# Designed miniproteins, single chains: the designs that were tried, part 8

Each design is a single chain, and the fold is of that chain. pLDDT is the mean over its residues in the fold that is shown.

## One batch from the design tools (miniprotein)

Design m261
Fold by ESMFold2-Fast:
Formats: sequence, structure tokens, C-alpha cells
Structure m261 (fold): chain A 59 residues (1-59)
Amino acid sequence: AETQRVTLEAPTGATREVDVRSAQEVRDALLALAREAGASAEELARIRAEFEGADTAPW
């Protein structure tokens, strides 16, 4: 699978550049960033919901 560099932005305004290979890796990295930045349980639930229908296969 091809690795892509993406810029993530948490609901708290924190940003991070990561190398990811699937939408699932984007979701997991964004959740980790949001937790580190002090996001609420509601904000974390929203992030999870945004990726519920995303293709999790490597691109």
C-alpha cells in the first residue's frame, strides 16, 4: 500500500502531520492527536462517527 502524508486537525485546534496508508490509520492518528490535546468524549465520538463509513483498506 502507498504511504501518504496528511495534516490532521483535532477539534481542539491541534495539528500534526502523519504518514498513513488507509482511512483507518487517519482515524486512529486523529483520535490519538485529539486525546493528547484534551478533546472531550463527545469530540472523540464525533471523530469515530465521521470514519464509520470510510474504506479501511490500504490505498
Scores: mean pLDDT 73

Design m262
Fold by ESMFold2-Fast:
Parts: C-alpha cells; sequence; structure tokens
Structure m262 (fold): chain A 73 residues (1-73)
C-alpha cells in the first residue's frame, strides 16, 4: 500500500516520493520521473553513493514501484 511505503521512508525522501505518486495519479509522467529521481538521489547520497548510473537505476526502480503502488490504491 502506498501510505505504508511512504511511512517507512525518511521524511525528506517521503516528500519527493509522495509528489511523484501524486504526479502519476495526474498523468504527469515527466514530473513523476523528476520527483522519483530526486527521492532516489537523496537515498543514495545518504549512503555515500553519487554515481550517476546507480542513481538513474534506483530512480527507474522507484518510479516503477510507485506506479505499481498507485495502481493498487
Amino acid sequence: MLKEFLDKLPPEVAEYAKKAAEAIKKGDMKKAEEYARKAAELILKSEGISDEQQIKEAAETLFELLKKLVEED
């Protein structure tokens, strides 16, 4: 469930993940991808990872997960 997923994230990350989910609900996929990328970047940078390829892959994974969670809600 989307709410349970968001509640498990750090507040700063949850803010961008929530914005991505709302953009998905509105059909604004470009904004959804931008917010998902920002959320993934915050997660990876907190772990000391700044590699662009790893951030991109994490962002794509998060975007697909958020699409699935929005569809299930």
Scores: mean pLDDT 80

Design m263
Fold by ESMFold2-Fast:
Structure m263 (fold): chain A 74 residues (1-74)
Amino acid sequence: PEMSPQQQLDLLRDELAELRRLGDEAVAAGDTARLQGIIDSLEALRRAAATVDAALAAEIEAAVEELRAKLAAA
């Protein structure tokens, strides 16, 4: 079944919010392995978002860069 573009955007935004929350938890716990897994998931989400909305893909890229900086500082 095909989703509408709006439904795809809503699902991608919900996934971004959840991955950001999990990323913050991993940073707080000092769990660098979990943080790397979350970054990998965000990179996959960015590729999916790029097929639907460039602005959302850019927002996900910003989240990846933020978490990568935290991972590098750990």
Scores: mean pLDDT 83

Design m264
Fold by ESMFold2-Fast:
Structure m264 (fold): chain A 60 residues (1-60)
Amino acid sequence: SREDIEREATERVIRVTEESQRRLDRLRAEGASPEELREVEREHDRRLAEIEAERQRRLA
């Protein structure tokens, strides 16, 4: 259903955000550069955009 698609997209957003936060924490513990941290943030933004595009496509 439409509601199921929206819930799935929301759950995926939460999951990728938690994954990105854990990865950032790990990289900081390893002494990663600010550039490496920014790359993780860019990857997170791309994944969020893909989830939103997929949600919109599935709801059309």
Scores: mean pLDDT 87

Design m265
Fold by ESMFold2-Fast:
Structure m265 (fold): chain A 80 residues (1-80)
Amino acid sequence: SEELLERARRIIEEILGLYRQMSDPTTSDEEAGKLAKKFNELMEELRKIESQLPPEVALELRRELFDGMLAIDRETLASL
């Protein structure tokens, strides 16, 4: 459904925001731990939504997520 797709994309945006914060070298270990917990909770919610979508849509959402994470990793490595 359109509502599930919109929710999935919102969750992906939240996951990428948390991932960016966790990848920041100024983030403390305590803060990173809290962010990681929220990240894992959102990843599980996304997996549940993906299981309700057509396979081609679920794969495209996963590609959007992994591409976003890879972009953040590249930005982090470039700052080192």
Scores: mean pLDDT 86

Design m266
Fold by ESMFold2-Fast:
Structure m266 (fold): chain A 61 residues (1-61)
Amino acid sequence: DEELALLAGLAEFYRELGKSEEEILEWLSKNNSLFKVTKEILKEAEEVLKKLKELAEENKK
């Protein structure tokens, strides 16, 4: 799940830079020899990151 959170973080970073989803998926797949990054994997990774952000937000209060 740490690997997925990192992937989602990188994807969010590139999305903020104005990169398209296609460009993000291509970059992640080329720079990750562990597995091929698909739209499904990226979506799951983003859900993991969202949950972690929610937990971090709750810990502030």
Scores: mean pLDDT 70

Design m267
Fold by ESMFold2-Fast:
Structure m267 (fold): chain A 73 residues (1-73)
Amino acid sequence: MEEKKKEVEELLRKAAEAAREGDRERALELLRKAEEVAKEGVEELIKAGKEEEAKELLALALEGAREVAAAMA
């Protein structure tokens, strides 16, 4: 599970960097990948009864997506 959280963090960081550089296509591609990994991670955590960790991962993904969107604006 920790590996998926780290993967989401790395993808969101790269997406924010691309967005700040004006590369919207790259930012959106990375954001989409981060969303896919986050959805998988949240589902696994819920199935394992780890609702608090699932909530943390979801919050991480939402905050990162907001940062990317703000950088693209």
Scores: mean pLDDT 81

Design m268
Fold by ESMFold2-Fast:
Structure m268 (fold): chain A 83 residues (1-83)
Amino acid sequence: NLLEEAEEYLEKAKEAKEKGDSKKAAEYAKKAGMLALKVASKEKIPEAIGIILRAIGAELDGDGEEAVKAAEEALKLLKEELE
C-alpha cells in the first residue's frame, strides 16, 4: 500500500525533525511526497499535487519544517479523498 508506505516515511521525517536533523527530516518528507504523488496520479487527485511539489521543493532547500508540514498536508488530503 503506497499510502501506508508514505505515512511510514512521514513518521521517520517527524522523528528526524524532533532530533533536530532538518536535512534528514526534509529527505524523508520528500520520500513520503514522492509516494503520495504516485497515489495522487493513480487516483486522479490533482489537488494534492501542488502540496506534494511544495514538500519536494522544501527538501531542495533543506527546510525540514516546511517539507514535513507539506507532506503531512498532502497525505491528509489524500486520506480524506480516498475515505
Scores: mean pLDDT 82

Design m269
Fold by ESMFold2-Fast:
Structure m269 (fold): chain A 65 residues (1-65)
Amino acid sequence: MRLTDEEIEANALILRAAVSLAVGRQKGLDLEKLTELANKVIESAEAGDLDTARKYLEELDKYVE
C-alpha cells in the first residue's frame, strides 16, 4: 500500500492540527475554540478539501501563537 500525494497532505494537516491543539491546550488557551478549529481542519482534510483544511490550520496556528 502507498498513499497518494493528496492523502499524504491530508494526513499531515490532520497531524499538524492535533499538535497545535495539544500545544494550545498546554498553554491554557480556550479549549472550545481550539477543538472547533482543529475539527474544521480534520473534517476538511477528510473531505479532500485541502484548501479549506490549510486555511483553518493557519487560523488555528495563529490562535495558538
Scores: mean pLDDT 81

Design m270
Fold by ESMFold2-Fast:
Structure m270 (fold): chain A 59 residues (1-59)
Amino acid sequence: SKIDEYIKKAVEAYQNGDKETAISYFKKAIEEVKKSDLPEDQKNFIIETLNKMIEEIKK
């Protein structure tokens, strides 16, 4: 899925030390989750998890 693709790219960028690119891809993954047909509870859980990852990268 597009969500999984963006998450993989975010993780790869983070492993390469590119925090800005990692944050950008996590934000793109969040937008794809919002557009998906997943149940709202599942969307909220995934978005919360991705936002926590962004905040950890910013530290």
Scores: mean pLDDT 86

Design m271
Fold by ESMFold2-Fast:
Structure m271 (fold): chain A 67 residues (1-67)
Amino acid sequence: SSLVEKAIEIAKSKEGSIAERAEQLRQLLDGQDKATILAVMQALATSGIQVPGEIGQVLLARYRSTL
């Protein structure tokens, strides 16, 4: 859950560019299993946070590329 909380903080942050936040999220998810990536996606969907499209694409791409 601490990883999910960090992902929410990255998506919620108003500091830095969207590209910088997308890269932070990509690094956070590196080495994580598919179930953990899905948990992050579900937490963001239920959080009420407006997730930028670029960050959403990074999440979807990582989920689809993970076994």
Scores: mean pLDDT 79

Design m272
Fold by ESMFold2-Fast:
Structure m272 (fold): chain A 69 residues (1-69)
Amino acid sequence: GDELEEKRQEILGELAEVLGELEKKDPEKAEEIRKLGDEKAKEVTEAATEETGLKSLEELLEEAKKLLG
């Protein structure tokens, strides 16, 4: 199976939920995470491996969770 892609989609889904809650509480912090996500997405596109991209998404999710509290 495409296990790495399935895990990536899982993280993206969780990130979307966290960003949705963050946008309701603090829209400025939600924008900050979205901008960081855009920068990481560019790095992932330039990255040699899907694992590198997955780690970047995990780090973004943790940053979003920290801002949400």
Scores: mean pLDDT 72

Design m273
Fold by ESMFold2-Fast:
Structure m273 (fold): chain A 65 residues (1-65)
Amino acid sequence: AMASAGTNSDPNASAEEKALIDAASKEAAEVVKNNDDQDEIDLKIQKIGEETAKQIAAIRAAQAA
């Protein structure tokens, strides 16, 4: 499921945005491997997603400027 987070890439997504999404997916996979509580996994993955979205938004704002 977290591997599918990469599907949020628009055709115009930069290599940097794709790298951030890939890094977030790898971090999420490590969270899943190191935790057995689904609620803890979900919360940590959500935080990773929020930070990644913030970074992508900053990149897009810079590109639009």
Scores: mean pLDDT 72

Design m274
Fold by ESMFold2-Fast:
Structure m274 (fold): chain A 80 residues (1-80)
Amino acid sequence: KKEKAEGVANRLEIAADNIIENGGPKEAADLVKEAARAAKEGNLKEAAALLKEAADILEKEGKTSGAEGLRDGAKEIESL
Protein backbone atom coordinates (compact mmCIF):
# COMPACT_ATOMS: atom_id res chain seq x y z
CA LYS A 1 0.00 0.00 0.00
CA LYS A 2 1.16 3.62 -0.41
CA GLU A 3 2.29 4.30 3.16
CA LYS A 4 4.16 0.98 3.33
CA ALA A 5 5.85 1.65 -0.02
CA GLU A 6 6.89 5.11 1.22
CA GLY A 7 8.39 3.51 4.34
CA VAL A 8 10.43 1.12 2.21
CA ALA A 9 11.49 3.99 -0.07
CA ASN A 10 12.70 6.05 2.90
CA ARG A 11 14.80 3.11 4.14
CA LEU A 12 16.25 2.70 0.62
CA GLU A 13 17.30 6.38 0.53
CA ILE A 14 19.11 5.85 3.84
CA ALA A 15 20.73 2.68 2.45
CA ALA A 16 21.96 4.58 -0.63
CA ASP A 17 23.51 7.28 1.57
CA ASN A 18 25.20 4.57 3.68
CA ILE A 19 26.70 3.00 0.53
CA ILE A 20 28.28 6.36 -0.37
CA GLU A 21 29.44 7.08 3.21
CA ASN A 22 31.18 3.68 3.38
CA GLY A 23 33.03 4.31 0.11
CA GLY A 24 30.86 1.97 -1.89
CA PRO A 25 30.21 2.27 -5.63
CA LYS A 26 28.19 5.36 -6.57
CA GLU A 27 26.51 3.35 -9.36
CA ALA A 28 24.92 1.03 -6.76
CA ALA A 29 23.82 3.98 -4.59
CA ASP A 30 22.27 5.71 -7.62
CA LEU A 31 20.32 2.56 -8.50
CA VAL A 32 19.00 2.30 -4.93
CA LYS A 33 17.83 5.93 -5.09
CA GLU A 34 16.09 5.20 -8.41
CA ALA A 35 14.45 2.17 -6.77
CA ALA A 36 13.17 4.40 -3.94
CA ARG A 37 11.65 6.79 -6.50
CA ALA A 38 10.06 3.94 -8.48
CA ALA A 39 8.57 2.47 -5.28
CA LYS A 40 7.02 5.83 -4.32
CA GLU A 41 5.51 6.05 -7.83
CA GLY A 42 4.01 2.55 -7.53
CA ASN A 43 6.38 0.99 -10.08
CA LEU A 44 7.13 -1.95 -7.79
CA LYS A 45 8.49 -4.27 -10.49
CA GLU A 46 10.94 -1.57 -11.63
CA ALA A 47 11.95 -0.84 -8.02
CA ALA A 48 12.66 -4.53 -7.30
CA ALA A 49 14.67 -4.90 -10.53
CA LEU A 50 16.78 -1.82 -9.70
CA LEU A 51 17.52 -3.17 -6.20
CA LYS A 52 18.60 -6.53 -7.63
CA GLU A 53 20.92 -4.74 -10.07
CA ALA A 54 22.41 -2.68 -7.21
CA ALA A 55 22.81 -5.85 -5.12
CA ASP A 56 24.75 -7.51 -7.96
CA ILE A 57 27.14 -4.53 -8.04
CA LEU A 58 27.67 -4.69 -4.27
CA GLU A 59 28.30 -8.45 -4.42
CA LYS A 60 30.89 -7.92 -7.18
CA GLU A 61 32.66 -5.44 -4.86
CA GLY A 62 32.66 -8.01 -2.02
CA LYS A 63 29.91 -6.28 -0.01
CA THR A 64 27.84 -9.43 0.45
CA SER A 65 25.91 -8.21 3.52
CA GLY A 66 24.82 -5.05 1.70
CA ALA A 67 23.80 -7.08 -1.35
CA GLU A 68 21.69 -9.42 0.82
CA GLY A 69 19.97 -6.40 2.41
CA LEU A 70 19.03 -5.00 -1.00
CA ARG A 71 17.74 -8.39 -2.19
CA ASP A 72 15.57 -8.63 0.93
CA GLY A 73 14.28 -5.13 0.15
CA ALA A 74 13.40 -6.26 -3.38
CA LYS A 75 11.41 -9.20 -1.97
CA GLU A 76 9.55 -6.85 0.40
CA ILE A 77 8.67 -4.52 -2.48
CA GLU A 78 7.51 -7.46 -4.64
CA SER A 79 5.14 -8.42 -1.79
CA LEU A 80 3.46 -4.97 -1.76
Scores: mean pLDDT 79

Design m275
Fold by ESMFold2-Fast:
Structure m275 (fold): chain A 78 residues (1-78)
Amino acid sequence: SVEEAIKVLEEAEKIAKERIANNEPLSTDEMMEITLKLSKHVSVDEAMEIVNKLGLAVAKKDVEAVDKIVEEAKEKIK
C-alpha cells in the first residue's frame, strides 16, 4: 500500500540521517534491506535508484539531499 511505502521511506530517512550524524556510511546490508522493502511497493529499478541516491547523500553527509530524495519519492508514490 501507499501508506506502507511511505513508512519504509520514513524509516530509510531516519537510518540515513543517523548514519550521517555518526559519521558512518550506509552499509550494503542496510541498502539491500531498504531496497527489498521498497520493491514490494515500487519497481525494483525505482527502489534501487532511491537507495543509491540515499547512499550517495550519506557518503557526502548531505542531510538536505536525504530530505529531498525522500520527499520526491513520497510524491512519486502518491
Scores: mean pLDDT 84

Design m276
Fold by ESMFold2-Fast:
Structure m276 (fold): chain A 86 residues (1-86)
Amino acid sequence: SKALEEALRLLEELAEAETEEEVRELTKRILELIDQLETPEELQEVADAAAEAARRAAAAGREDAAIAADLLAGMAGFEKARLERK
């Protein structure tokens, strides 16, 4: 879906984000897109991509981006679990 494609693109941007303002804006947009995802499979793709973004940001010393991406991975995983439980 377009929401999935945009979420994955924004997660790539989040991994490279260097300012608090960029991290905050990207996090808000990604959270809005997670709310639009309707399948556990799409939410798993976002969770995996967010976890990877967190690892890349952490390795680069981008602490704010790493924390935000880790939070997004958890949120996507939580929403996936909710959909699977119905």
Scores: mean pLDDT 87

Design m277
Fold by ESMFold2-Fast:
Structure m277 (fold): chain A 98 residues (1-98)
Amino acid sequence: DLLERLEAELRELEARVGPVPDTPAVRRLERLIEEYIRLALEQRNLASGSPEAEEAAARGRALMAEIEALAAEAGLSPEQQEQIALRAAIRVLRELEE
């Protein structure tokens, strides 16, 4: 199960580097990554080269730019960014199974 593997990976990472601080910036970053993942999943059902696929790709690029800028401004390490990404992925997958 992908969800169980991601949850195990998050636990291992938290055990190694400690938990990410609960800040407004971290909460916003997690939500932006969740939106990016949902958009990427929706894009898989769009025809390559369609106007809808091009619009989704543009939104994805804008979201990624905002995610990168916010992560840099918050001074997050690569390991902290990975924890936030894993939490976002776990959240989206749980929504799909319910």
Scores: mean pLDDT 82

Design m278
Fold by ESMFold2-Fast:
Structure m278 (fold): chain A 79 residues (1-79)
Amino acid sequence: PSEERFEADVLLALGLIYYSLGKKAYEKGDFDSAIESFRKAQELFEEALRLDPENEDARKYLEDTQKFIEEVEKKKKEA
């Protein structure tokens, strides 16, 4: 339905904002802020994909976000 697609699009957009914040924090070496932002992005992309399972962007960014969370966790242990 159109409402679920709109909700999925809004969640995807919010997820992209947190994904961008996470990447920016990671580039600055702020690994605590990076992981917090990436985990929020992960939740948002997961919910977007639940509402719209065929959304390739949500699937791609969820996968990318999970990889960045692993990298940030590794960097936090090294820092």
Scores: mean pLDDT 84

Design m279
Fold by ESMFold2-Fast:
Structure m279 (fold): chain A 77 residues (1-77)
Amino acid sequence: AREEAERLTEEAVELLRRAAAGELDPEEAVARAAELLERMRRLLLEAGDLELLEEAGRRVREAAAELARALEARGEL
């Protein structure tokens, strides 16, 4: 469960970073990342692993901020 949740987090972060780099459509990347993050949150909440949930949330927020800055630079946000 924990290992799976961590892998889902890494995959979501990678999608957001690839979108920030212009390698993926941002809308599709955000939608796919949201699906992965919903599964991750469910697993970690059921396991009671709030520490990993907080760490995962921080990593995702950092990647999302990077994407937001890239979109602003392109005039898309």
Scores: mean pLDDT 82

Design m281
Fold by ESMFold2-Fast:
Structure m281 (fold): chain A 120 residues (1-120)
Amino acid sequence: AAAPRISVAVHHQETEEGEVTVLVVSLRGLSPEQVARVKALLEASGFEVVGVFDYADKTLIFARFRGSKEEGFEALTEFLAAAREAFPDAELVLSVTGSPEDVELAEKIGEATGAEVVVN
C-alpha cells in the first residue's frame, strides 16, 4: 500500500477580525480514526477547525489560528511535530505560497519537524 500522506498548505493574512494563519490539511491513506486524531492535534495546537470535507481519495480539513504570523507559525510547528510523532510512517508535506518571509518561516519549520517544504 502507498504511505499515508499529510499535506498542509499554509497562508497568513490580515482580515477584518485581525491577523489569521489559515491551513488546508489534505489527508490521504488515513482511516477515519486517524483523521479524527489529526483534527484533535490541530485543536490541541491552537487551531480552530472550520470545516472537514470527505472525498473518495482524501479528507480536507480547513483550520485557522487567530494571532500574529509568528504565533501562527509557532502553532503550525507544534502541530507538525505532533503529527510526525503520531504518524511516523506518513509523508509530511508543508506547502507555502506568499512572500519570501513566509517561505523562510516554512523552511525553518521543515528543518525543525522533518516536513518536506514545497513552494508554490
Scores: mean pLDDT 86

Design m282
Fold by ESMFold2-Fast:
Structure m282 (fold): chain A 60 residues (1-60)
Amino acid sequence: MPMKAIVTRDFSSDDPEHLNLKKGDEVLILAEHEDGFWEVESLKTGARGLVPRAFLEIVE
């Protein structure tokens, strides 16, 4: 079952591989990367991209 996470801080980036997120947004974790970014899908928009792991809190 894919893990859910809550965005703990606003994240914005001009990088097309990054996903812009707002505090309180819910995401699905799709993949973990060794560089400290996780691939996620926004449950609000359905968009996918990379976000810093430090901005996410895992929800059981």
Scores: mean pLDDT 80

Design m283
Fold by ESMFold2-Fast:
Structure m283 (fold): chain A 83 residues (1-83)
Amino acid sequence: TQAILYTGFGRSLARQGRYEEAIAQLRKALEIDPDNSLAYRELGEIYYKMGRYEEASQYFKKALEINPNNKISQENLKKLELE
């Protein structure tokens, strides 16, 4: 779907350090598919890299509400809750 393409493009931009552009693409993915657990996880990882831990925590929690078995989101959220 288009949501998967926006998620992939957002991830590519994030790998280039283009976080603001990456966030914009991931938000577009969520406009198309609000239950896109992968997009929420990628947003959490980007905000974590930016040092915006409150927002990172919120996005990881949302990813886990949709997919509770996502170990990456579980581990990152535990790290944020212990800081």
Scores: mean pLDDT 82

Design m284
Fold by ESMFold2-Fast:
Structure m284 (fold): chain A 75 residues (1-75)
Amino acid sequence: MPALSDEALAAFEQGVLAYKAGDLEEAKRHFERALELDPQSAFTWYALGDVLEKMGDLEEAEEYRRKAEAILKEE
C-alpha cells in the first residue's frame, strides 16, 4: 500500500498484535509511535480510538476518530 514507511507499518502491526493480546497499554504505545512516523494515517487514528474506547476513555476515543475523519476529508 502506498506511503507508510517500513517503521510506521511495523509499529502499527505491533500495536495490532498487542491489541489482540489484550495488552491495551502496549497497543497504545505502538499506535502512538506509528502516528509519530505517519500522522496522515487515518487507520492508525481509528485504531488508537478503538484502544482508548476499550480502556474506557470514550471522550478521547471520539476525539481521535474525528481526527481520522478530518484526514479522510482533506481530499
Scores: mean pLDDT 79

Design m285
Fold by ESMFold2-Fast:
Structure m285 (fold): chain A 65 residues (1-65)
Amino acid sequence: MLSPEEAKELAYRALGLRASEEDARLAVEAVKATLEGDYEKAAELASTLSGAGLAAGVLALDKLL
């Protein structure tokens, strides 16, 4: 599974966005919930993310698919 540090790096390299450590951690948890089929948890976590955190999550999910 991607680490929060890897997700943060993906957002920065692809879009120039700087996610916080907390946003990156929550983004990875949301991706993990999505892959496990826990869509309710994934949606709840995603709703708390900044734009940079959401970008990190989307890019991490794309890399894992």
Scores: mean pLDDT 79

Design m286
Fold by ESMFold2-Fast:
Structure m286 (fold): chain A 68 residues (1-68)
Amino acid sequence: GLSLLEQIASDIKANYPNASVTLIGDTNLVISGNLSVEQQIALTLQLMGDYPNAKVTLQGDDLIVSAV
């Protein structure tokens, strides 16, 4: 079945087609790309708004999303 992380990954790919989205197992999404710091912050806020039960962490140039 489609997990919460798979739904998040699909939504990100639809809205940010230039971002790289990688699902690591069934526990974490890694979102990376040539995004500016401002774009990374905006994407983080969007994810927190759309998926308030997901944990979003900014790690250097990558965003890590955990939802279990």
Scores: mean pLDDT 73

Design m287
Fold by ESMFold2-Fast:
Structure m287 (fold): chain A 63 residues (1-63)
Amino acid sequence: SAKEELLRLIGEILRIIGEIEDLRRELEREEDPERRERIEREIEELEKRRRELMERMRNLDLP
């Protein structure tokens, strides 16, 4: 059902947002250039996935 799909997408988006926030906090504390680069890359990947899921959620509400 549309409601079930919406709840699934919301849950996944919330999980990703939490992961991004945790990584941003780690990045603020991290002084090692190599680790900073790895964290930044991980944040970028999660942001791309979050955007994709949010677009999918919006499209679900439009039909």
Scores: mean pLDDT 84

Design m288
Fold by ESMFold2-Fast:
Structure m288 (fold): chain A 65 residues (1-65)
Amino acid sequence: SLSEVAAQISFIGTGVEAGVPVEVKVSDGTITVTIKDISDAARAAFEAEGARISAATGLKVELVT
């Protein structure tokens, strides 16, 4: 979907740490972002982006670390 593509581009572009792997999936009105071995600062940046996308799209955003 367009929301899935937009979410993937947005999360890839967060840019807090070079080379940090981010996986984004959209299913049944939920966007799931998976990232591991993440600093508190990087986690906060990804959570902020998730909140922004949730507000814009009306979809639930779940962050898995």
Scores: mean pLDDT 68

Design m289
Fold by ESMFold2-Fast:
Structure m289 (fold): chain A 70 residues (1-70)
Amino acid sequence: SDLDKKIKELKEYLQKVADELEEKMQTASEEEQKKLREKMLEISEIYKKFVQGEITPEEAKEKIDALVKK
């Protein structure tokens, strides 16, 4: 279904974002690490809202994309 496809795409996107942030953490300064941890926490909160049914997969992806582009 369209919903199942969107959920799969969101999960794949989350894995990619998590991997990229983890890689950045390995070479980041202490100040940059704090900013990266804050982004990771915000992503986790967005995913939690999605899991709780408060937002759609599409809304979750849009919110995470906005955070990553900053």
Scores: mean pLDDT 82

Design m290
Fold by ESMFold2-Fast:
Structure m290 (fold): chain A 65 residues (1-65)
Amino acid sequence: GGEAAAKAAAEGAKAGGGPASAASGMWDIRLQGDASEEEGRKGALGAMRGADAESAAKNAIEAAK
């Protein structure tokens, strides 16, 4: 799961702040805005997916360098 998210985030970074990068940012804001941080933590899946995807994306970007 994380590898697919990393690829999408890496493409956004490659675009240099293009629409793909903005979409990624919106996803993070949506998780914090729509769901309380405390409930997201209890749900684990929602919060973990967001955090794990970001971590995987960062690793993929570094590997691409």
Scores: mean pLDDT 51

Design m291
Fold by ESMFold2-Fast:
Structure m291 (fold): chain A 55 residues (1-55)
Amino acid sequence: VLQGTLKPPDKSEEAIEAMIEKLAEEMLAAGTPESVVRHVAEQLRRREREEAAKA
């Protein structure tokens, strides 16, 4: 593919959000503050975008 690499379609926004929600629940159960969990979730989302743009 001329675009360089093929990214798996299972990385859809819905799948990513579901994954983040599950991770957030686990972090909260571990005692992580809600504000920190939210920030981490946003960072993870942004990282996915950044990697896509850099690739």
Scores: mean pLDDT 69

Design m292
Fold by ESMFold2-Fast:
Structure m292 (fold): chain A 67 residues (1-67)
Amino acid sequence: SAEEEALIEEILKRLGVEDESIRESLRFSARLGIEFVEKFNENLGLPKDASSEEFNEALLKFLKEKE
């Protein structure tokens, strides 16, 4: 998404990464992390872009149902 790509670029800018191969590796790792979070949100019945608060609430509910 545009927000995710903007965040990745801002982080790379703050880190001062100049090498394109390193930038590509970091973008790939960041996207993989985002995909992992999106899959977690989907498994909890949340939208892929769910907030941290929505995620925490759903996770606590899920854990309460598992004893």
Scores: mean pLDDT 71

Design m293
Fold by ESMFold2-Fast:
Structure m293 (fold): chain A 89 residues (1-89)
Amino acid sequence: VELVKKLKGKKAVIIVTEEEKIGEIQMELKKAGIESVAIVGTPSKEVIEETVRKFIEEGIKVIITTEKHLDYVKEVLDKENIEYEIVKV
C-alpha cells in the first residue's frame, strides 16, 4: 500500500511504530513533502496519549501506526473525542 496516496493534502503526520520502521516511513514522507514527528520504540499508553494529544492540539491530526500499536493509539484517541485520522502501515 502506498502510504503517500493516503496522505494527499496533509502537511504533517505523527508516527507511532517500531524504531526500525520509522526511518523508512520518514524517508517516504519526506519525498512527498510531508513533515513527520515520530514516537520512538514501543511507547506506553501514557506516552502515546501525552505526545499525540499535544500534536493534535497543534493541528496535526494524522497518525501513522502499525497493527502492533493500533489498539493502543485508537483506545487513547477515542477517549479524547478529537478529530483524527489513523493510517495503518
Scores: mean pLDDT 69

Design m294
Fold by ESMFold2-Fast:
Structure m294 (fold): chain A 68 residues (1-68)
Amino acid sequence: SELEEYLRKAIEALEKGDVETAKEYLRKAIALAQKTDPELAGRLLGVLRLLEEGRVEDALRELKKILE
């Protein structure tokens, strides 16, 4: 899934401390999710909000939870 690939790339970026790259992949995942899964899109928007607030560890945990 292209959506899962974007989420995996976002997680990898966050684990490397590259928050801006993670946000770019997360925005791409949100755009895909908005077309097919509005509930998932809302969840991903919540993760983006955590990153905007500097809550990187919380965002990373939520992304990993979504992929499990």
Scores: mean pLDDT 87

Design m295
Fold by ESMFold2-Fast:
Structure m295 (fold): chain A 80 residues (1-80)
Amino acid sequence: SHMAMLKEEAEKVAKEVLEKLKKELKELKVPLNEEVLKELEEIAKLYGESVLVKDDPEKAKKLREEAEKKLKELKEKLGL
């Protein structure tokens, strides 16, 4: 089904984003404690949700902007 395919694509994108963000923070020597990991998972989920609604470009854009905002806030909290 269309929704099942979108969900699989969204889950794949969320996983890829989470892995990339973890690598970036490790390179910056940021400790990946449970709180940081939870925030990264929430950010990755928003990117995944943007894929799930890709047929609605305005909604997808808002989800990406929310993910970018959360990532910026996390980096500021971490002193980056």
Scores: mean pLDDT 86

Design m296
Fold by ESMFold2-Fast:
Structure m296 (fold): chain A 69 residues (1-69)
Amino acid sequence: MKVTPEQAEKIVEELLKKGLISEETAKRLLELLKKYQDVDKAATTLYLEGLISPETASEIARIAKELNK
């Protein structure tokens, strides 16, 4: 799913607000979202780096879809 830089910032802010990721993980996610401009690529890369669980990757995709409605 494609995202703008503004949507990327909102996704990261919402995840931090819900306590789903740490501040360090949030910074890395924001970098990946801006680099790829794609939620699935960013979340997969973050998972492969060992920073999130598969459950957290699914939650990132869910929140991103809600914010793009």
Scores: mean pLDDT 81

Design m297
Fold by ESMFold2-Fast:
Structure m297 (fold): chain A 104 residues (1-104)
Amino acid sequence: DRDKLVAKAREYLAKGEAAMKEERYEEAVKYFTEAARYAEKAQDYALLARANLNLGKALMKLERYEEAIEAFNKAAEAAQKANDGVLKAQAQSNAAEAEEKLAA
């Protein structure tokens, strides 16, 4: 059943990425939230990191900076568990940008 959870996470991740390209940022937030939920249930930390990183990016486009910071921090934590230093650094950099936007 883990394979079905991973497949659902990937499906929602792809739908979110498509919504981002179409600038449907509210829909992208919904899809990436579902992707993160399924990735967490599957304990697939690489997918969880990707889902939360993309969730943060969608929230940045909507100027929802506090929620974006939370998503990027979750992405960094998941990336660390996945042993993905590049994704962790990307998530931390995006969190810092969101914090600057919130402080302005």
Scores: mean pLDDT 93

Design m298
Fold by ESMFold2-Fast:
Structure m298 (fold): chain A 67 residues (1-67)
Amino acid sequence: SRKELEEEVLLALSYMYIGLGNILASRGKLEEAIEAYEKSKKIAETVDTEEAKKLIEEAEKKIEELK
């Protein structure tokens, strides 16, 4: 259904932002990494699934590690 496709796209975007944040953090771009993780979290918050909850937790953990 359209809703399922929209959720899949949003989860994929959230995953991509986690990946971007990890790359930026590994390059010492900590502020940009935090921004990427915050974008991931914001996108995942629009999706009501267990996978989205795991992405939110991962993003929050990564943000705290870089503070």
Scores: mean pLDDT 86

